# Designed miniproteins, single chains, continued (2), part 26

Each design is a single chain, and the fold is of that chain. pLDDT is the mean over its residues in the fold that is shown.

## One batch from the design tools (miniprotein)

Design m4877
Fold by ESMFold2-Fast:
Structure m4877 (fold): chain A 84 residues (1-84)
Amino acid sequence: SQEELLEEGKRLLEELMEVLKKLLEDPSNEEARAKARELQARLAEILEKLSPEAQEEFIKKAEELLKKFAEENGLEQEVEILPL
């Protein structure tokens, strides 16, 4: 069921955001790095199983969560290699 896959994907995205926040506060946490890689692999598998419409919904949710994550964690790190 596409609905179940989409909901599972959203849940994994939220888990990934929590792990990434942990890594921002403790970059030495190798366990969190391993967990992030595991979650990213599972997300990739789900994306491959989603229909094009469900993929679009998932990507929109991912973009929303990433934007929220960046805002919540003050991710405005200067990009020194930005010609724009």
Scores: mean pLDDT 75

Design m4878
Fold by ESMFold2-Fast:
Structure m4878 (fold): chain A 86 residues (1-86)
Amino acid sequence: LPKELQDLKSELQQTKQQVELLKEEINAMRESGSKLIAELEKEDKDLAEIVTNQFNKELEELMRRLEEAESRYEALEKDVQAIVNQ
């Protein structure tokens, strides 16, 4: 295989792994964060609201990274398919 195709396939596999890891991290944070926020709401509702806002911003950053990784994966997949279908 040409080195270019091998490099693209390597990037594709790395990006796929990054997408899966980000999805797992987001799911774990949603579960853990929801439990933490629920406990905080029992003690201090105002503090719980502040923590919730910080948590949501952190999740939005992770979701943005996920969308970027998914877009890169899709672009790399098209590049690989274009070469293979020639």
Scores: mean pLDDT 82

Design m4879
Fold by ESMFold2-Fast:
Structure m4879 (fold): chain A 68 residues (1-68)
Amino acid sequence: SLVEEFEKRLRELIRRLREEGASPDEVKREIQRLVSQWFEENPEASDEERGQVHQVAGRLLGEELERL
């Protein structure tokens, strides 16, 4: 699904940011950028899929910030 592909991309982004030693602010900016890019790439996405993307992004951001 589109949401599953988004989560995969987000987890790959987080892994890279972790390897680079990104700050909390950098992590927030990069995740927000990925979400914005996903909405631009998927204008036909349903409200349910858009909600799920926001939920996944918030959850994974929260988990990563707890490590920092």
Scores: mean pLDDT 85

Design m4880
Fold by ESMFold2-Fast:
Structure m4880 (fold): chain A 65 residues (1-65)
Amino acid sequence: GEVSEETLERLARRVAERSGLPLEVARGAVRAIVESGYFSAEEVENPTDETLEAIARAAKTLAGV
């Protein structure tokens, strides 16, 4: 699709570091968030600090935290 698996993996690692979520949980959450279409492909490929914080917060919510 629009976003590569390498981009998703890199984003999941950054989200895990920022949120404190286990990498496996962050991978699932990041995939769901990206598939939602709320963030553009450009935002996912090169996220700003603000976008990273928004994704990390969404990931924690999806994980039930």
Scores: mean pLDDT 82

Design m4881
Fold by ESMFold2-Fast:
Structure m4881 (fold): chain A 76 residues (1-76)
Amino acid sequence: MQAKTVEEAVEKAGKYLKLSEESKKKLLELITNAKPEDPFEVIFEKFKEILSTDPEAYEKFPDAVLKAILHELLKA
């Protein structure tokens, strides 16, 4: 059981990306529902959708940085 670690990782990433509470909730759902067999590019596409729909999110981060953040979240 690592729910608290995942929640803390999402909170940290959300502060870095300036996500709203609603977007952090969507990100937490994305990470907790991701399965090892899911293609990374599909998860990354959904991650970018969360960022692009949030008016406060800094969506202009380079894809390499966003992918690194997503990899860290998926390891938690």
Scores: mean pLDDT 73

Design m4882
Fold by ESMFold2-Fast:
Structure m4882 (fold): chain A 89 residues (1-89)
Amino acid sequence: ARDEEIARLALEALLLGHEGAQKELAGTLTAEEREAIIARLEALARELAALLGLSLDAPLEEIEAAIAAYLRSNPAARAAFERLLAEAR
């Protein structure tokens, strides 16, 4: 449950960030889309920080490092992440 949830939230953040970056590069990202993406990424970061046992005030870099470390150290979470990533292609 926790491993699957961390994998799902981490993938959502990765895909959303990638979509935002692609639209920015293409010049198609609206102000409304940018605000919605940022708000969702912040919500995902807070949920991931809580699941990983981090402070609610943890900087984004610490949250990203903790996600990467968790996936490297937890085979079930890593397998879930890779499966979900393949399904999202």
Scores: mean pLDDT 82

Design m4883
Fold by ESMFold2-Fast:
Structure m4883 (fold): chain A 101 residues (1-101)
Amino acid sequence: GGGDASALTDEQRVEAAGSALGGALLGEWVGDPKLAEQGRKLYDQVAATLTPEQRKAAEELGLELFQEGKSKGYQGALTGAIGSVLRAIGLLTEGGLRAKK
């Protein structure tokens, strides 16, 4: 759900997109193609609802999560990838529940 403005705040949409991107990049770096694909699909879904300015903020967040995960080695990157994808799913699920009725 989420629509254009009512189910998620602009900040929540930027965070969901950034978390999805960070998860995708970390998933690719650790060699988990399913996790990387899940993150990319979530990012594409949310990024389509963002302004160019918000997309820039989401990209910066995603890159920051990617750098932090890499700095912690393989185990930290894998944990970061899973956590980032789950965060994006959680935010989108909240939006979906709010959109029901």
Scores: mean pLDDT 78

Design m4884
Fold by ESMFold2-Fast:
Structure m4884 (fold): chain A 77 residues (1-77)
Amino acid sequence: SDRDILATTIAGVLMEAGDEDGLEELARLGIRIEEKPGVITARVDARASERAKEAVEEGAKKTSEITGKEVRVEVVP
């Protein structure tokens, strides 16, 4: 699914960076993914680290390129 592609690309970015703490942080805080026709929205907790947020943005960009769908990232309090 597009959700699985997004999750995999985010994890891949952090793994390539060697950021195991970032992976654990995102697993703990969670990312809420909403799928609608033509658009995917990822909501990341504002408490997440800068590197974790950057990984979500990079994963979203890559997922958009792969799927041809709009991928949006929203930071939530």
Scores: mean pLDDT 78

Design m4885
Fold by ESMFold2-Fast:
Structure m4885 (fold): chain A 71 residues (1-71)
Amino acid sequence: AREEAIALLKKALELSTDPEIKRVLEGAIAALEAGNVAAALFCLRQAIELAEGEVKELCEKALEALRKAAD
């Protein structure tokens, strides 16, 4: 679940061309790798608000993976 979310966010980062979206995605990935799910959710919400198209879809899938991990 966390590993799945990290993989989805890394793919979103590779597809992103916007420096602000890239910065936020890097923050979300770093937070998840550190085990700080609350910080990751904050960054992920911001990324979803900024992102469009496939990047937004990947971020939404990552959010769903984190929600499933909480169960």
Scores: mean pLDDT 80

Design m4886
Fold by ESMFold2-Fast:
Structure m4886 (fold): chain A 91 residues (1-91)
Amino acid sequence: SAEEREEIGRRLAEDLEALEAFLKKDPDSLSDEEKEQLAEQLIAAGDRAESLGHLEVAARAYEMAGKLYEELGKYDKAKEAYEKAEKLRAE
C-alpha cells in the first residue's frame, strides 16, 4: 500500500541518518570486510528505496556506499554507486 511504502521510506531515511552520523563520529570502528558488507547492504537498500519511489533516500544510500567503496580503494564500485545516485538527482 501507499502507507506501507511511505513508512518503509521514513525508516530507511532515519536509518541512513543514524548510520551517516555513526560513520562520521567513528570512521575507524569498522573493519575493511565490515565496510564492504555495509556498502553492499546500502546498494540493496538504495535499490529498494528507488523501487518504492523514495529517490532522495536511494541517492543518499548510493552516495554512502560509494564513499565506503572509495575508502576501500574499490574505485570501479564507488563509481557505479555514485553514477546511480547522480541519475536519480538528474531527474
Scores: mean pLDDT 81

Design m4887
Fold by ESMFold2-Fast:
Structure m4887 (fold): chain A 123 residues (1-123)
Amino acid sequence: SAVEYIQKAIELLKQGKWDEAERYLNRGLAEIDKLLKEGKFTPVVFSEILEALLELLGVLAEKGAHDLIQKLYDFLEKKSRSEYTPPAARIGLHDLALLAKRLLATEDPEERLKIVEEYLAKN
């Protein structure tokens, strides 16, 4: 599933296996796109995917993985505007894209951690 691919990417990132993590992330994002196009992006699936992507963004922020945060921002921004994305999911994807954008705006590791913690406290 998309969640399983994202969780595998998180595990590989924690092990410093960047190229392998990016391949699993790409598979996870492709599976999300497939679910959207097939009309299978139900509220339950949407909630699980947003939680997994938020966890991934937290790990990427900790590691300072700007290129992968940029990839996620581009994906989230595009899918929040997609004709295949249900209205409720557009809001969630857009909010997560704004989090990714804030993380990209700083090179300070402490500021990145603060941004993630503030997001978690409000949501």
Scores: mean pLDDT 86

Design m4888
Fold by ESMFold2-Fast:
Structure m4888 (fold): chain A 100 residues (1-100)
Amino acid sequence: SALDKIKTLLDAVNYLIELLNDPSASQAEIAQVAEELRKKVEEVYKDPELSEEEKKKLKEIAELIDEAIRMLREGAPREEVLKVFEEVRKKIEEMYEKLK
């Protein structure tokens, strides 16, 4: 279901935030996990159960993830990347709560 897919996005972004707070994780590893999250967002976007308003929010989430991936590839500080993914998590949580 669309709700289950959005929960999967929430679990994935929570894992990514944990990884960003892990000093042993490389930026390359974090970027790879972020790219996997981006693919999952694209899969959810294709769900016919989602309204145009919900799809617009997913597009905003995708754009934030793309920005964070660019930042990671350019060697931006983890604190700046973390801030972007915290915004992503907030948007996903808002979608999940509305669809419950």
Scores: mean pLDDT 86

Design m4889
Fold by ESMFold2-Fast:
Structure m4889 (fold): chain A 101 residues (1-101)
Amino acid sequence: MVEELLEKLKSEDPEVVYDAGTKLVTDPDPRVALAAIKVLEENKEKLDPRVILGAVLPALFHPDKRVAEAAAKLIESLKPLMSEEDYKAALEYVKKVLAEQ
């Protein structure tokens, strides 16, 4: 089950990667969430960086600090792979979600 979702993170279909990624990075087991972040990092140059960004963003709110730190590190590594406008739009979306909580 988890292994099947991790294999989906290697897909060339952005919808498949986004759906599987968001499910895995929010898993309450930090080992599962960390494994998903690692696979997303390995795949970050093969997909649109906005897809990787969207999939990993929920991990910033994970209760395990190691998962949140790994997510932040991956997000920073995406900055040179995307436009400044797209990166800023993603950060503004995160601000909106946080303000609604």
Scores: mean pLDDT 77

Design m4890
Fold by ESMFold2-Fast:
Structure m4890 (fold): chain A 60 residues (1-60)
Amino acid sequence: SMEDLIAEAEAALARDPSAVASLGPYLAELKEALRNPESTTEERLQAGVAALRAALAALP
């Protein structure tokens, strides 16, 4: 789920804060989307989820 994805990204950042360059913008956008759904669109949300998943998969 999106909440699980956010939790995984936060855990990755806790282990390696330098990952904020690749994860930070997507993570911040998804957190705001969960808090304020009207701040985003379905297309933007789907793109953000895909981007965060790709960034997480690219981490060592």
Scores: mean pLDDT 79

Design m4891
Fold by ESMFold2-Fast:
Structure m4891 (fold): chain A 88 residues (1-88)
Amino acid sequence: MSELEKNERRIKALEAVVRWIKKQIKDKKLKKEDAEKLEKLVKEAEALVEEGRKLIAAGAPVEEVEKIVEEAAKKVKEAVKILEKLIA
């Protein structure tokens, strides 16, 4: 698989996890402070995912796309870690 295909797949996976986090925030009726913290991380991750997609569309170097995807993944991972502790 090409590095471009890997980055596209990673973006799709991150989008799926973001949708899951948003669903859990609504369904689990989290405390306002916890919901706001997760919503901030989700918004930051969504902005990075959008930037990654724009870079791919512009034909940016794979290394630039990978850097943005890694940053988005870090935000998503932090949100998942927080959410798992709240819903455990």
Scores: mean pLDDT 82

Design m4892
Fold by ESMFold2-Fast:
Structure m4892 (fold): chain A 80 residues (1-80)
Amino acid sequence: MSPVERLTQEMIEMFKQGKSPEEVTDYVLARVDAGEISPLDAIRAMGDVVDILEKEYPERVKDAVLARDMIVRWVSQQQS
């Protein structure tokens, strides 16, 4: 399992457990800060999470979209 695939599965489990968008975002950003995953790979993994949740857990999609938007905003700020 690649780091991106692992992060995708971990985020799906976090949303299934009812974790907030903020908690999921903080977890992802901690891994990016640790150098375990790139910012672009984090965005890709988050896109995959949204797609999977739309099909399997549609009630969690809003939280996943919020977390994705928070991650994208953080990445944009780091590039400035």
Scores: mean pLDDT 82

Design m4893
Fold by ESMFold2-Fast:
Structure m4893 (fold): chain A 110 residues (1-110)
Amino acid sequence: SSDLEKRLNEILANPFKGKPKEVIEQLLEIARENLALPEPDGRLFARAVNTGLELLIFYVESLKLPKEPFVELARELIRLAEENMDLFGEDRKYVEFLIERAKKVFEIEI
């Protein structure tokens, strides 16, 4: 969807603009809306999920934000990624790395 791609590109242009939790919620919604389409865009899905996981890790590890507000968002992004691994194509190893790091950071299934 061109509207979903536009929304994703606006976040990617300024990923630190806005409130951290709201940015992750927007990326999660883009990923979910894309999956609900008759023909989901694998590249759009991969970019939305990878960006969300990268930002979540960055907020906690680099910016030292408290992890508690992000745990459920991290869990949901990991769940969507694990249920749709084939959509990542060449990014599959990269998302596997991000999932393992996010699980460790947020103490999910360690």
Scores: mean pLDDT 89

Design m4894
Fold by ESMFold2-Fast:
Structure m4894 (fold): chain A 96 residues (1-96)
Amino acid sequence: MAEERAKVERLVELIEELYPYLEKLKEKVKKLLDKPILEAVEIAAKEIKGEEFGKKAREMLELQHWLAQQIRAGNDELEALAAEAVAPLEEKVAAE
């Protein structure tokens, strides 16, 4: 549970950091559709804020994929934990 919680919290932190750049990431990724999605997103993010940002964007997608796999496997506790972690982010987005 502690490890799963840390991964979900990390995913939320990465989403918050990447959210202001979402439109720029989408436009750059559209030009890289010949590449695997993880590589395309890493390259796109690297062009925006450098190598570390590229690694963070890749980490975000890997964590999203992991979470989606866990939810599909019927991990209801992890689904509930993800909902709790995302609620403050949704409130911030709705307030703007």
Scores: mean pLDDT 75

Design m4895
Fold by ESMFold2-Fast:
Structure m4895 (fold): chain A 62 residues (1-62)
Amino acid sequence: DEAIRRAIAALRRSIAEGDAAGAAAGVHELKQLLEQHPDSPLAPEARAAIAEGEAFLATHGL
């Protein structure tokens, strides 16, 4: 799934750059995509990326 793959890359890029707003948007987008595509072969990687983003946001009080 191209959309999920791009969303994972975008979220991880935001985390690497310290972009809290981008990370929050990326977590939201990935959650929406997983709801639409729960059986995607990228779902485990997407869930890992969401957890990474949520941990990053927690350290920033978000």
Scores: mean pLDDT 83

Design m4896
Fold by ESMFold2-Fast:
Structure m4896 (fold): chain A 89 residues (1-89)
Amino acid sequence: EVAALREGLELFERSFAEFKEKIEKLLSLPNPDKKELQDFLKAVDNGLAQLDQMRAAAERVGDAATLARLAALEAELEELKEKIKKALE
């Protein structure tokens, strides 16, 4: 369980870097496509749900280091969510 959790977190962190770059690139455009923004908003919500599942597992096994990493990722995803929501206004 602990090994699978950390493996999943490592994969998430690796994918998140690419995901963040794509969102920031889209947000830097003068007229970002609203459908792409909505698709990314849904992807952020899915990512937050995945982190919630990992957090529950980390809490069960008492992995404080993994909990700290998850909290940092959740904060970054929530920041991206706010930026996307503002761009959709």
Scores: mean pLDDT 83

Design m4897
Fold by ESMFold2-Fast:
Formats: C-alpha cells, structure tokens, sequence
Structure m4897 (fold): chain A 87 residues (1-87)
C-alpha cells in the first residue's frame, strides 16, 4: 500500500539521518531535514516528504561518496521515493 511504502521510506530516512549524525554530530542541516521529514509525515504531506527525503539522500551521496553503507541506504531511499510517486 502507499502507506506501507511511505512508512518504509520514513524508516530508511531516519536510519540515514542517524548514520550521518554519528559521522558528523555538528551537522545542523541533517538534523533540520530529519525534523522536517517527520513533520511532513505527521501532516500526511507526502509531496513534501518525498522532496525532503530525496534532498537528504542526495546530500548524503555527495558528502560520503566512498561510504558504501551511506550510498546503498541513500539509493534505497531514492528507489522508495520513485515507487511512492508511481502510486
């Protein structure tokens, strides 16, 4: 269902945000994006949720190009964004 895909996307985005926080705890941009993603989900603003999740994944891929765990998680988030947009 759409709700199941959105919930999976939220979980993956939170996992990525936690991983990035562990790498750079002073990164206020990641903290702000994580908060805004949660707020968009609570409001069921799925268009904003998808935009913010894509921004987080893109930022992570650019900042940690050699981190296979970050790259894989970011790619999974981008795939889920595409699946939600197809619903």
Amino acid sequence: SLEDLVNELLKKAEELAVLMHLKDPDNEEVRALSREIREAHEKKDYEKLLELARRLADYAKEKYPDDEVVQKLADEILELVDKVEEE
Scores: mean pLDDT 85

Design m4898
Fold by ESMFold2-Fast:
Structure m4898 (fold): chain A 80 residues (1-80)
Amino acid sequence: DFAAKAKAAVDSYGKSMIDLADKFNLPDMKKKFEELRKKSVERLTAAEAKGDAAEGEKVYKQSRAEFDKLWLDFLNKVSL
């Protein structure tokens, strides 16, 4: 099931970004990562429940792009 695998990947990726934002004491970034993780997991859970692999793939790609954008914002704030 693509949606289930995508959900696990997004959940794990989001958790890692939340942990990094927490470690660097960036509460605004932590909140943004938490909100995106929650939204992405909810959408992937809905796709999984329907067995809709195409919707799961679309949601995964959109979530990945949004995480990448937030990750660049995080890097700019950390001055890496």
Scores: mean pLDDT 80

Design m4899
Fold by ESMFold2-Fast:
Structure m4899 (fold): chain A 69 residues (1-69)
Amino acid sequence: MEKEFEEFKKKAVEEVRKLAEKVKDGAQLNELLTKIAEITKEAEKKFGKEKADELGLAMMRAANEAIGK
């Protein structure tokens, strides 16, 4: 379970970071936010709310670091 969550988190964070680097307008920003919400919902179903919240924070942090660079 723990190893599966860490691997899922790593892939999700990398996918979000790549999408964030491509954000140039509001439509792309909405696409990024929708993707983050979808991944968080999937994680909640598979790993529970606590792990989903942890993943959500990690994805938002990665997005904020990549946007505007």
Scores: mean pLDDT 80

Design m4900
Fold by ESMFold2-Fast:
Structure m4900 (fold): chain A 88 residues (1-88)
Amino acid sequence: MKEKTFQQLRDYLKLPAELDPLLRKYVDLLSQIQETTDLQKIIELTQQLIAVLEQILANTPNPDAQAKLQQWIAILKEELEQLKKMLE
């Protein structure tokens, strides 16, 4: 499953091969989030996920990829705020 998700995202974003290690880290973090029910762990993994996407965004020259990544980062930041409120 991870390899298929990696290939689909790579094709969707049209990223240069130099970013493959960061994209694989993103897919691995997504898999870890899907495998846990621990809210604190989900928050920590989501923070790492945002950081990896910000690294990909900083290193991609493709405007379409930049727009998609900015949208995903914004959504994840909103999800992170909701998750933090669940701990209150």
Scores: mean pLDDT 84

Design m4901
Fold by ESMFold2-Fast:
Structure m4901 (fold): chain A 81 residues (1-81)
Amino acid sequence: MGFEVVTPGETVTAKEGETVTISVTVRGGDRDATVRGELVDEDGNVQASTTVTVPAGAEATITVTATATKTGTYTLVLSPA
């Protein structure tokens, strides 16, 4: 099962204690897809995650929010769930 990224989220720079929110819009392929979004810090540590089911041919926005545990850059990583 596949999905594609329509509107990619940006990497966000945050200070310790700030709220980080990253959103990515994805489109389902020819079948429903379950997509996992993980908000990771500079070292690849997962700070927060969510799972969204994207219907075939439909677009869904995946939003993950976390409090920054340290000053640095944060990225939303998408994977099949």
Scores: mean pLDDT 78

Design m4902
Fold by ESMFold2-Fast:
Structure m4902 (fold): chain A 65 residues (1-65)
Amino acid sequence: MRTLVLAATAIEIYGVSLGVRVRTRIEDGTLVVTLEGASDAQAAELEAIARQIGEDKGVGVEIRR
């Protein structure tokens, strides 16, 4: 549980740094990340970051646009 919150916070901070509106939600132990107003390049970068955070923390991550 705590690990999912830390992952969500890290991804949200990264989104703000890139100027992308990011929403996170936890569904059945999976971190759902929604990107709003992202370009294809920004979405690809955030997806790579979110996947890396998920791997590092052992949590499932799902990306939505």
Scores: mean pLDDT 78

Design m4903
Fold by ESMFold2-Fast:
Order: C-alpha cells, then structure tokens, then sequence
Structure m4903 (fold): chain A 84 residues (1-84)
C-alpha cells in the first residue's frame, strides 16, 4: 500500500467521522487520523460529545474498516472536549 493510499483512507475516515458528528448536532473543531507503525490514531476535537448508540456504532464501524484496510493491529481514539 502506498503512502498516498494510506493518507486517502485516513482522510476518508476523518471526513466520515466529522459527518456523523455534525449530523448528531456536535460542533466539530477537528478530526484527524493517522497510522504509526501498527497503530491507527484518531483524534477528535469537539465542544461536547452527545451522540446516540447508533451514531457511535457507525463511527466504530468506520474506524474498524479503516484499520483493517491500513493493516493496523491497534486503534487509539482520543476525544478532546476542552482545549483552550
């Protein structure tokens, strides 16, 4: 897999997460995804996290699919709600 393909998959994941959160009424400051070795890192910055179980499941599925495509063995998700 090329670095361009990895970046595309990570960008698609970040955009999908952003779309799910925005549809849930969450104000999204940033979403980023990257792979370091065997670990997929997802960083989300929001004002608050208020989502349904269904929305959480969609995010989990998107992350799992991206991790599989990237060959990641571990996933680390960091959510920041206060970063002033």
Amino acid sequence: MTEEEKRRIAEELAQRIRDILEKAGVTVKSVSARVEGDTLYVEVRVDSLDITEEQAHEIAKAVSEAARKLGAKEVVVRVYTDDE
Scores: mean pLDDT 79

Design m4904
Fold by ESMFold2-Fast:
Structure m4904 (fold): chain A 99 residues (1-99)
Amino acid sequence: SKRIEELREKIAEYEALIRAAQARPELTPEEVAEAVRALIEGHRLKMELAELEGKETPLTREEFEALLRRELEETLAALADDASPRAQALRAVLREQLA
């Protein structure tokens, strides 16, 4: 399936981005936000790939999205009064992922 090939390629891209971020001693606020986006979107694609391949997952896609939404909303609330550049960049990516 072309979609399975596309998912594998994109997952590999996100995993490479996360590994590159983990290898660096310091990350800018924007790089932290990009790594968080890659982690969330990469996991969503892994859930889609598992569904298409008929593989069992610990959570269904619906359960995963519900848990993710709650965690993102709780994290946004925790960061609401943090004026740091890192918190500002994180709030932007978390709001994007909730839309």
Scores: mean pLDDT 85

Design m4905
Fold by ESMFold2-Fast:
Structure m4905 (fold): chain A 87 residues (1-87)
Amino acid sequence: SEEDVKKAKGYLEAMEDIAKNVKLFYEETGLFKDEYEEIKKIVDQAKKEMEANPENALDIARKAHEEIGKVLEKIYKKLKEKFPDLV
């Protein structure tokens, strides 16, 4: 449906924005290189799968977004341990 296409695009744009922000943080601080590389791989794989299977694009995007969420939770926990007053 048109709504599913919009949702899939929304998930992809959100994932790309997350990757961009984590990259900027990594480049500025030297922190979370492994987490950035993991997010980048998830985004790249999702794009490839969405192109190969456009009918399943929403499900692919949703799953990838959930996987990125787990990486962000890992980043959040590390930040909270180092900077408890800032997170």
Scores: mean pLDDT 85

Design m4906
Fold by ESMFold2-Fast:
Structure m4906 (fold): chain A 80 residues (1-80)
Amino acid sequence: SEEFWKKAIEAAEDALKLLKEAKKKLSPEKFLELADIFLEDMDKVIELAKKNNASQELIDKLKKKKEEAKKLVEEYLKSL
């Protein structure tokens, strides 16, 4: 189960990298839509990890990826 959550963190890292690229390449509407999907999915994954007794270290890593995405959106909105 821990190995699964480590892979989930890797997937979140890849998705966050794609979101950073989307900020540069996509229209504002499409970027914000993808960011909303990412943030919603991260909340669901974090709650699922908690319910499945993932370690606090893994949960904190997932939360950090969500926080990084949230800051990316905040900086983007500030630039509009």
Scores: mean pLDDT 84

Design m4907
Fold by ESMFold2-Fast:
Structure m4907 (fold): chain A 79 residues (1-79)
Amino acid sequence: MKPELLTDETIKELEELAKKEEELEKIIYMLELHLQSDDEEIRKYAKELAEFLIDVLEKIGTPKHLEAAKRLRELLEKS
């Protein structure tokens, strides 16, 4: 499976989703699954997406968003 190119629309949707504290656990879970994929292209895409989301979460800066960013950094280090 080849990763999709991130469009401006997809990026905006992800930024809006990341603002919702209730979606943070789902976002982390989905990224963890993709980072653990046997497909190198899926892992590369998930890494780029996680790095983007970490930046978004840190800019929002609430305690829950900062903890989510920390968890994503830990997932990237394990990959």
Scores: mean pLDDT 75

Design m4908
Fold by ESMFold2-Fast:
Structure m4908 (fold): chain A 85 residues (1-85)
Amino acid sequence: MDEIEKQIKRLSKEVEALRDKMLKKQISPQEGLDQVDTLEKELVKVEEEAKKKKAPKEVIRQITMNGASLTVLRMHGYMLIKEQE
């Protein structure tokens, strides 16, 4: 369980850093989308592990919130690419 919580904290920090970089246009939209894809794949693995271990509601809530944040960033990246073309 502690392992899952550590992974969630790391992912949350990376999601926040990625959001900041994308919103400030410090990275290209494509680079942002590539990082979102990587983080979404990691989050899915953490979610599957948490469900298998019947993790507490708070842990599941944090996973869900990170997933929602990544979805918003993915949409933002797609909009930026479309506006450039």
Scores: mean pLDDT 83

Design m4909
Fold by ESMFold2-Fast:
Structure m4909 (fold): chain A 62 residues (1-62)
Amino acid sequence: SAAEYYQLGLRYLQEGKILEALRYYLKAVQADPNNAALNFEFYMLLNNAPPEIKAEIEALLP
């Protein structure tokens, strides 16, 4: 579920694993695309990520 992906993403973020956190946040957004809070958190983290991580995640966007 979106909530399960979000919780896993939070765990990776707490461990400093930004790429893994963004991958799970993206899965959460894709599971619940109308969730404004999830979309906001995903894009905030994405926009503050290192350029190489941002580029890798952007390549996965539709």
Scores: mean pLDDT 86

Design m4910
Fold by ESMFold2-Fast:
Structure m4910 (fold): chain A 74 residues (1-74)
Amino acid sequence: SREEFWEQELELVIRDLRELLEEETDPEEIAELERLLAEAEALRAAPVMDRERLLEISIWVGVRKLERAVKKVF
């Protein structure tokens, strides 16, 4: 269902944020990742899914993953 999709997306975002945080060495990026992870966990705890905010975090995570991939190659 559409609801199952958003729940799965949230779990993937939390996983990706944790992975990014484990490999990050920049203190400013660590602070931002910790803030976003706390926010994503709060979205999971909420009785109604904030799909707009989840989408914003998903986009941010996607861009960050792409930037890291490019940095490793170029």
Scores: mean pLDDT 84

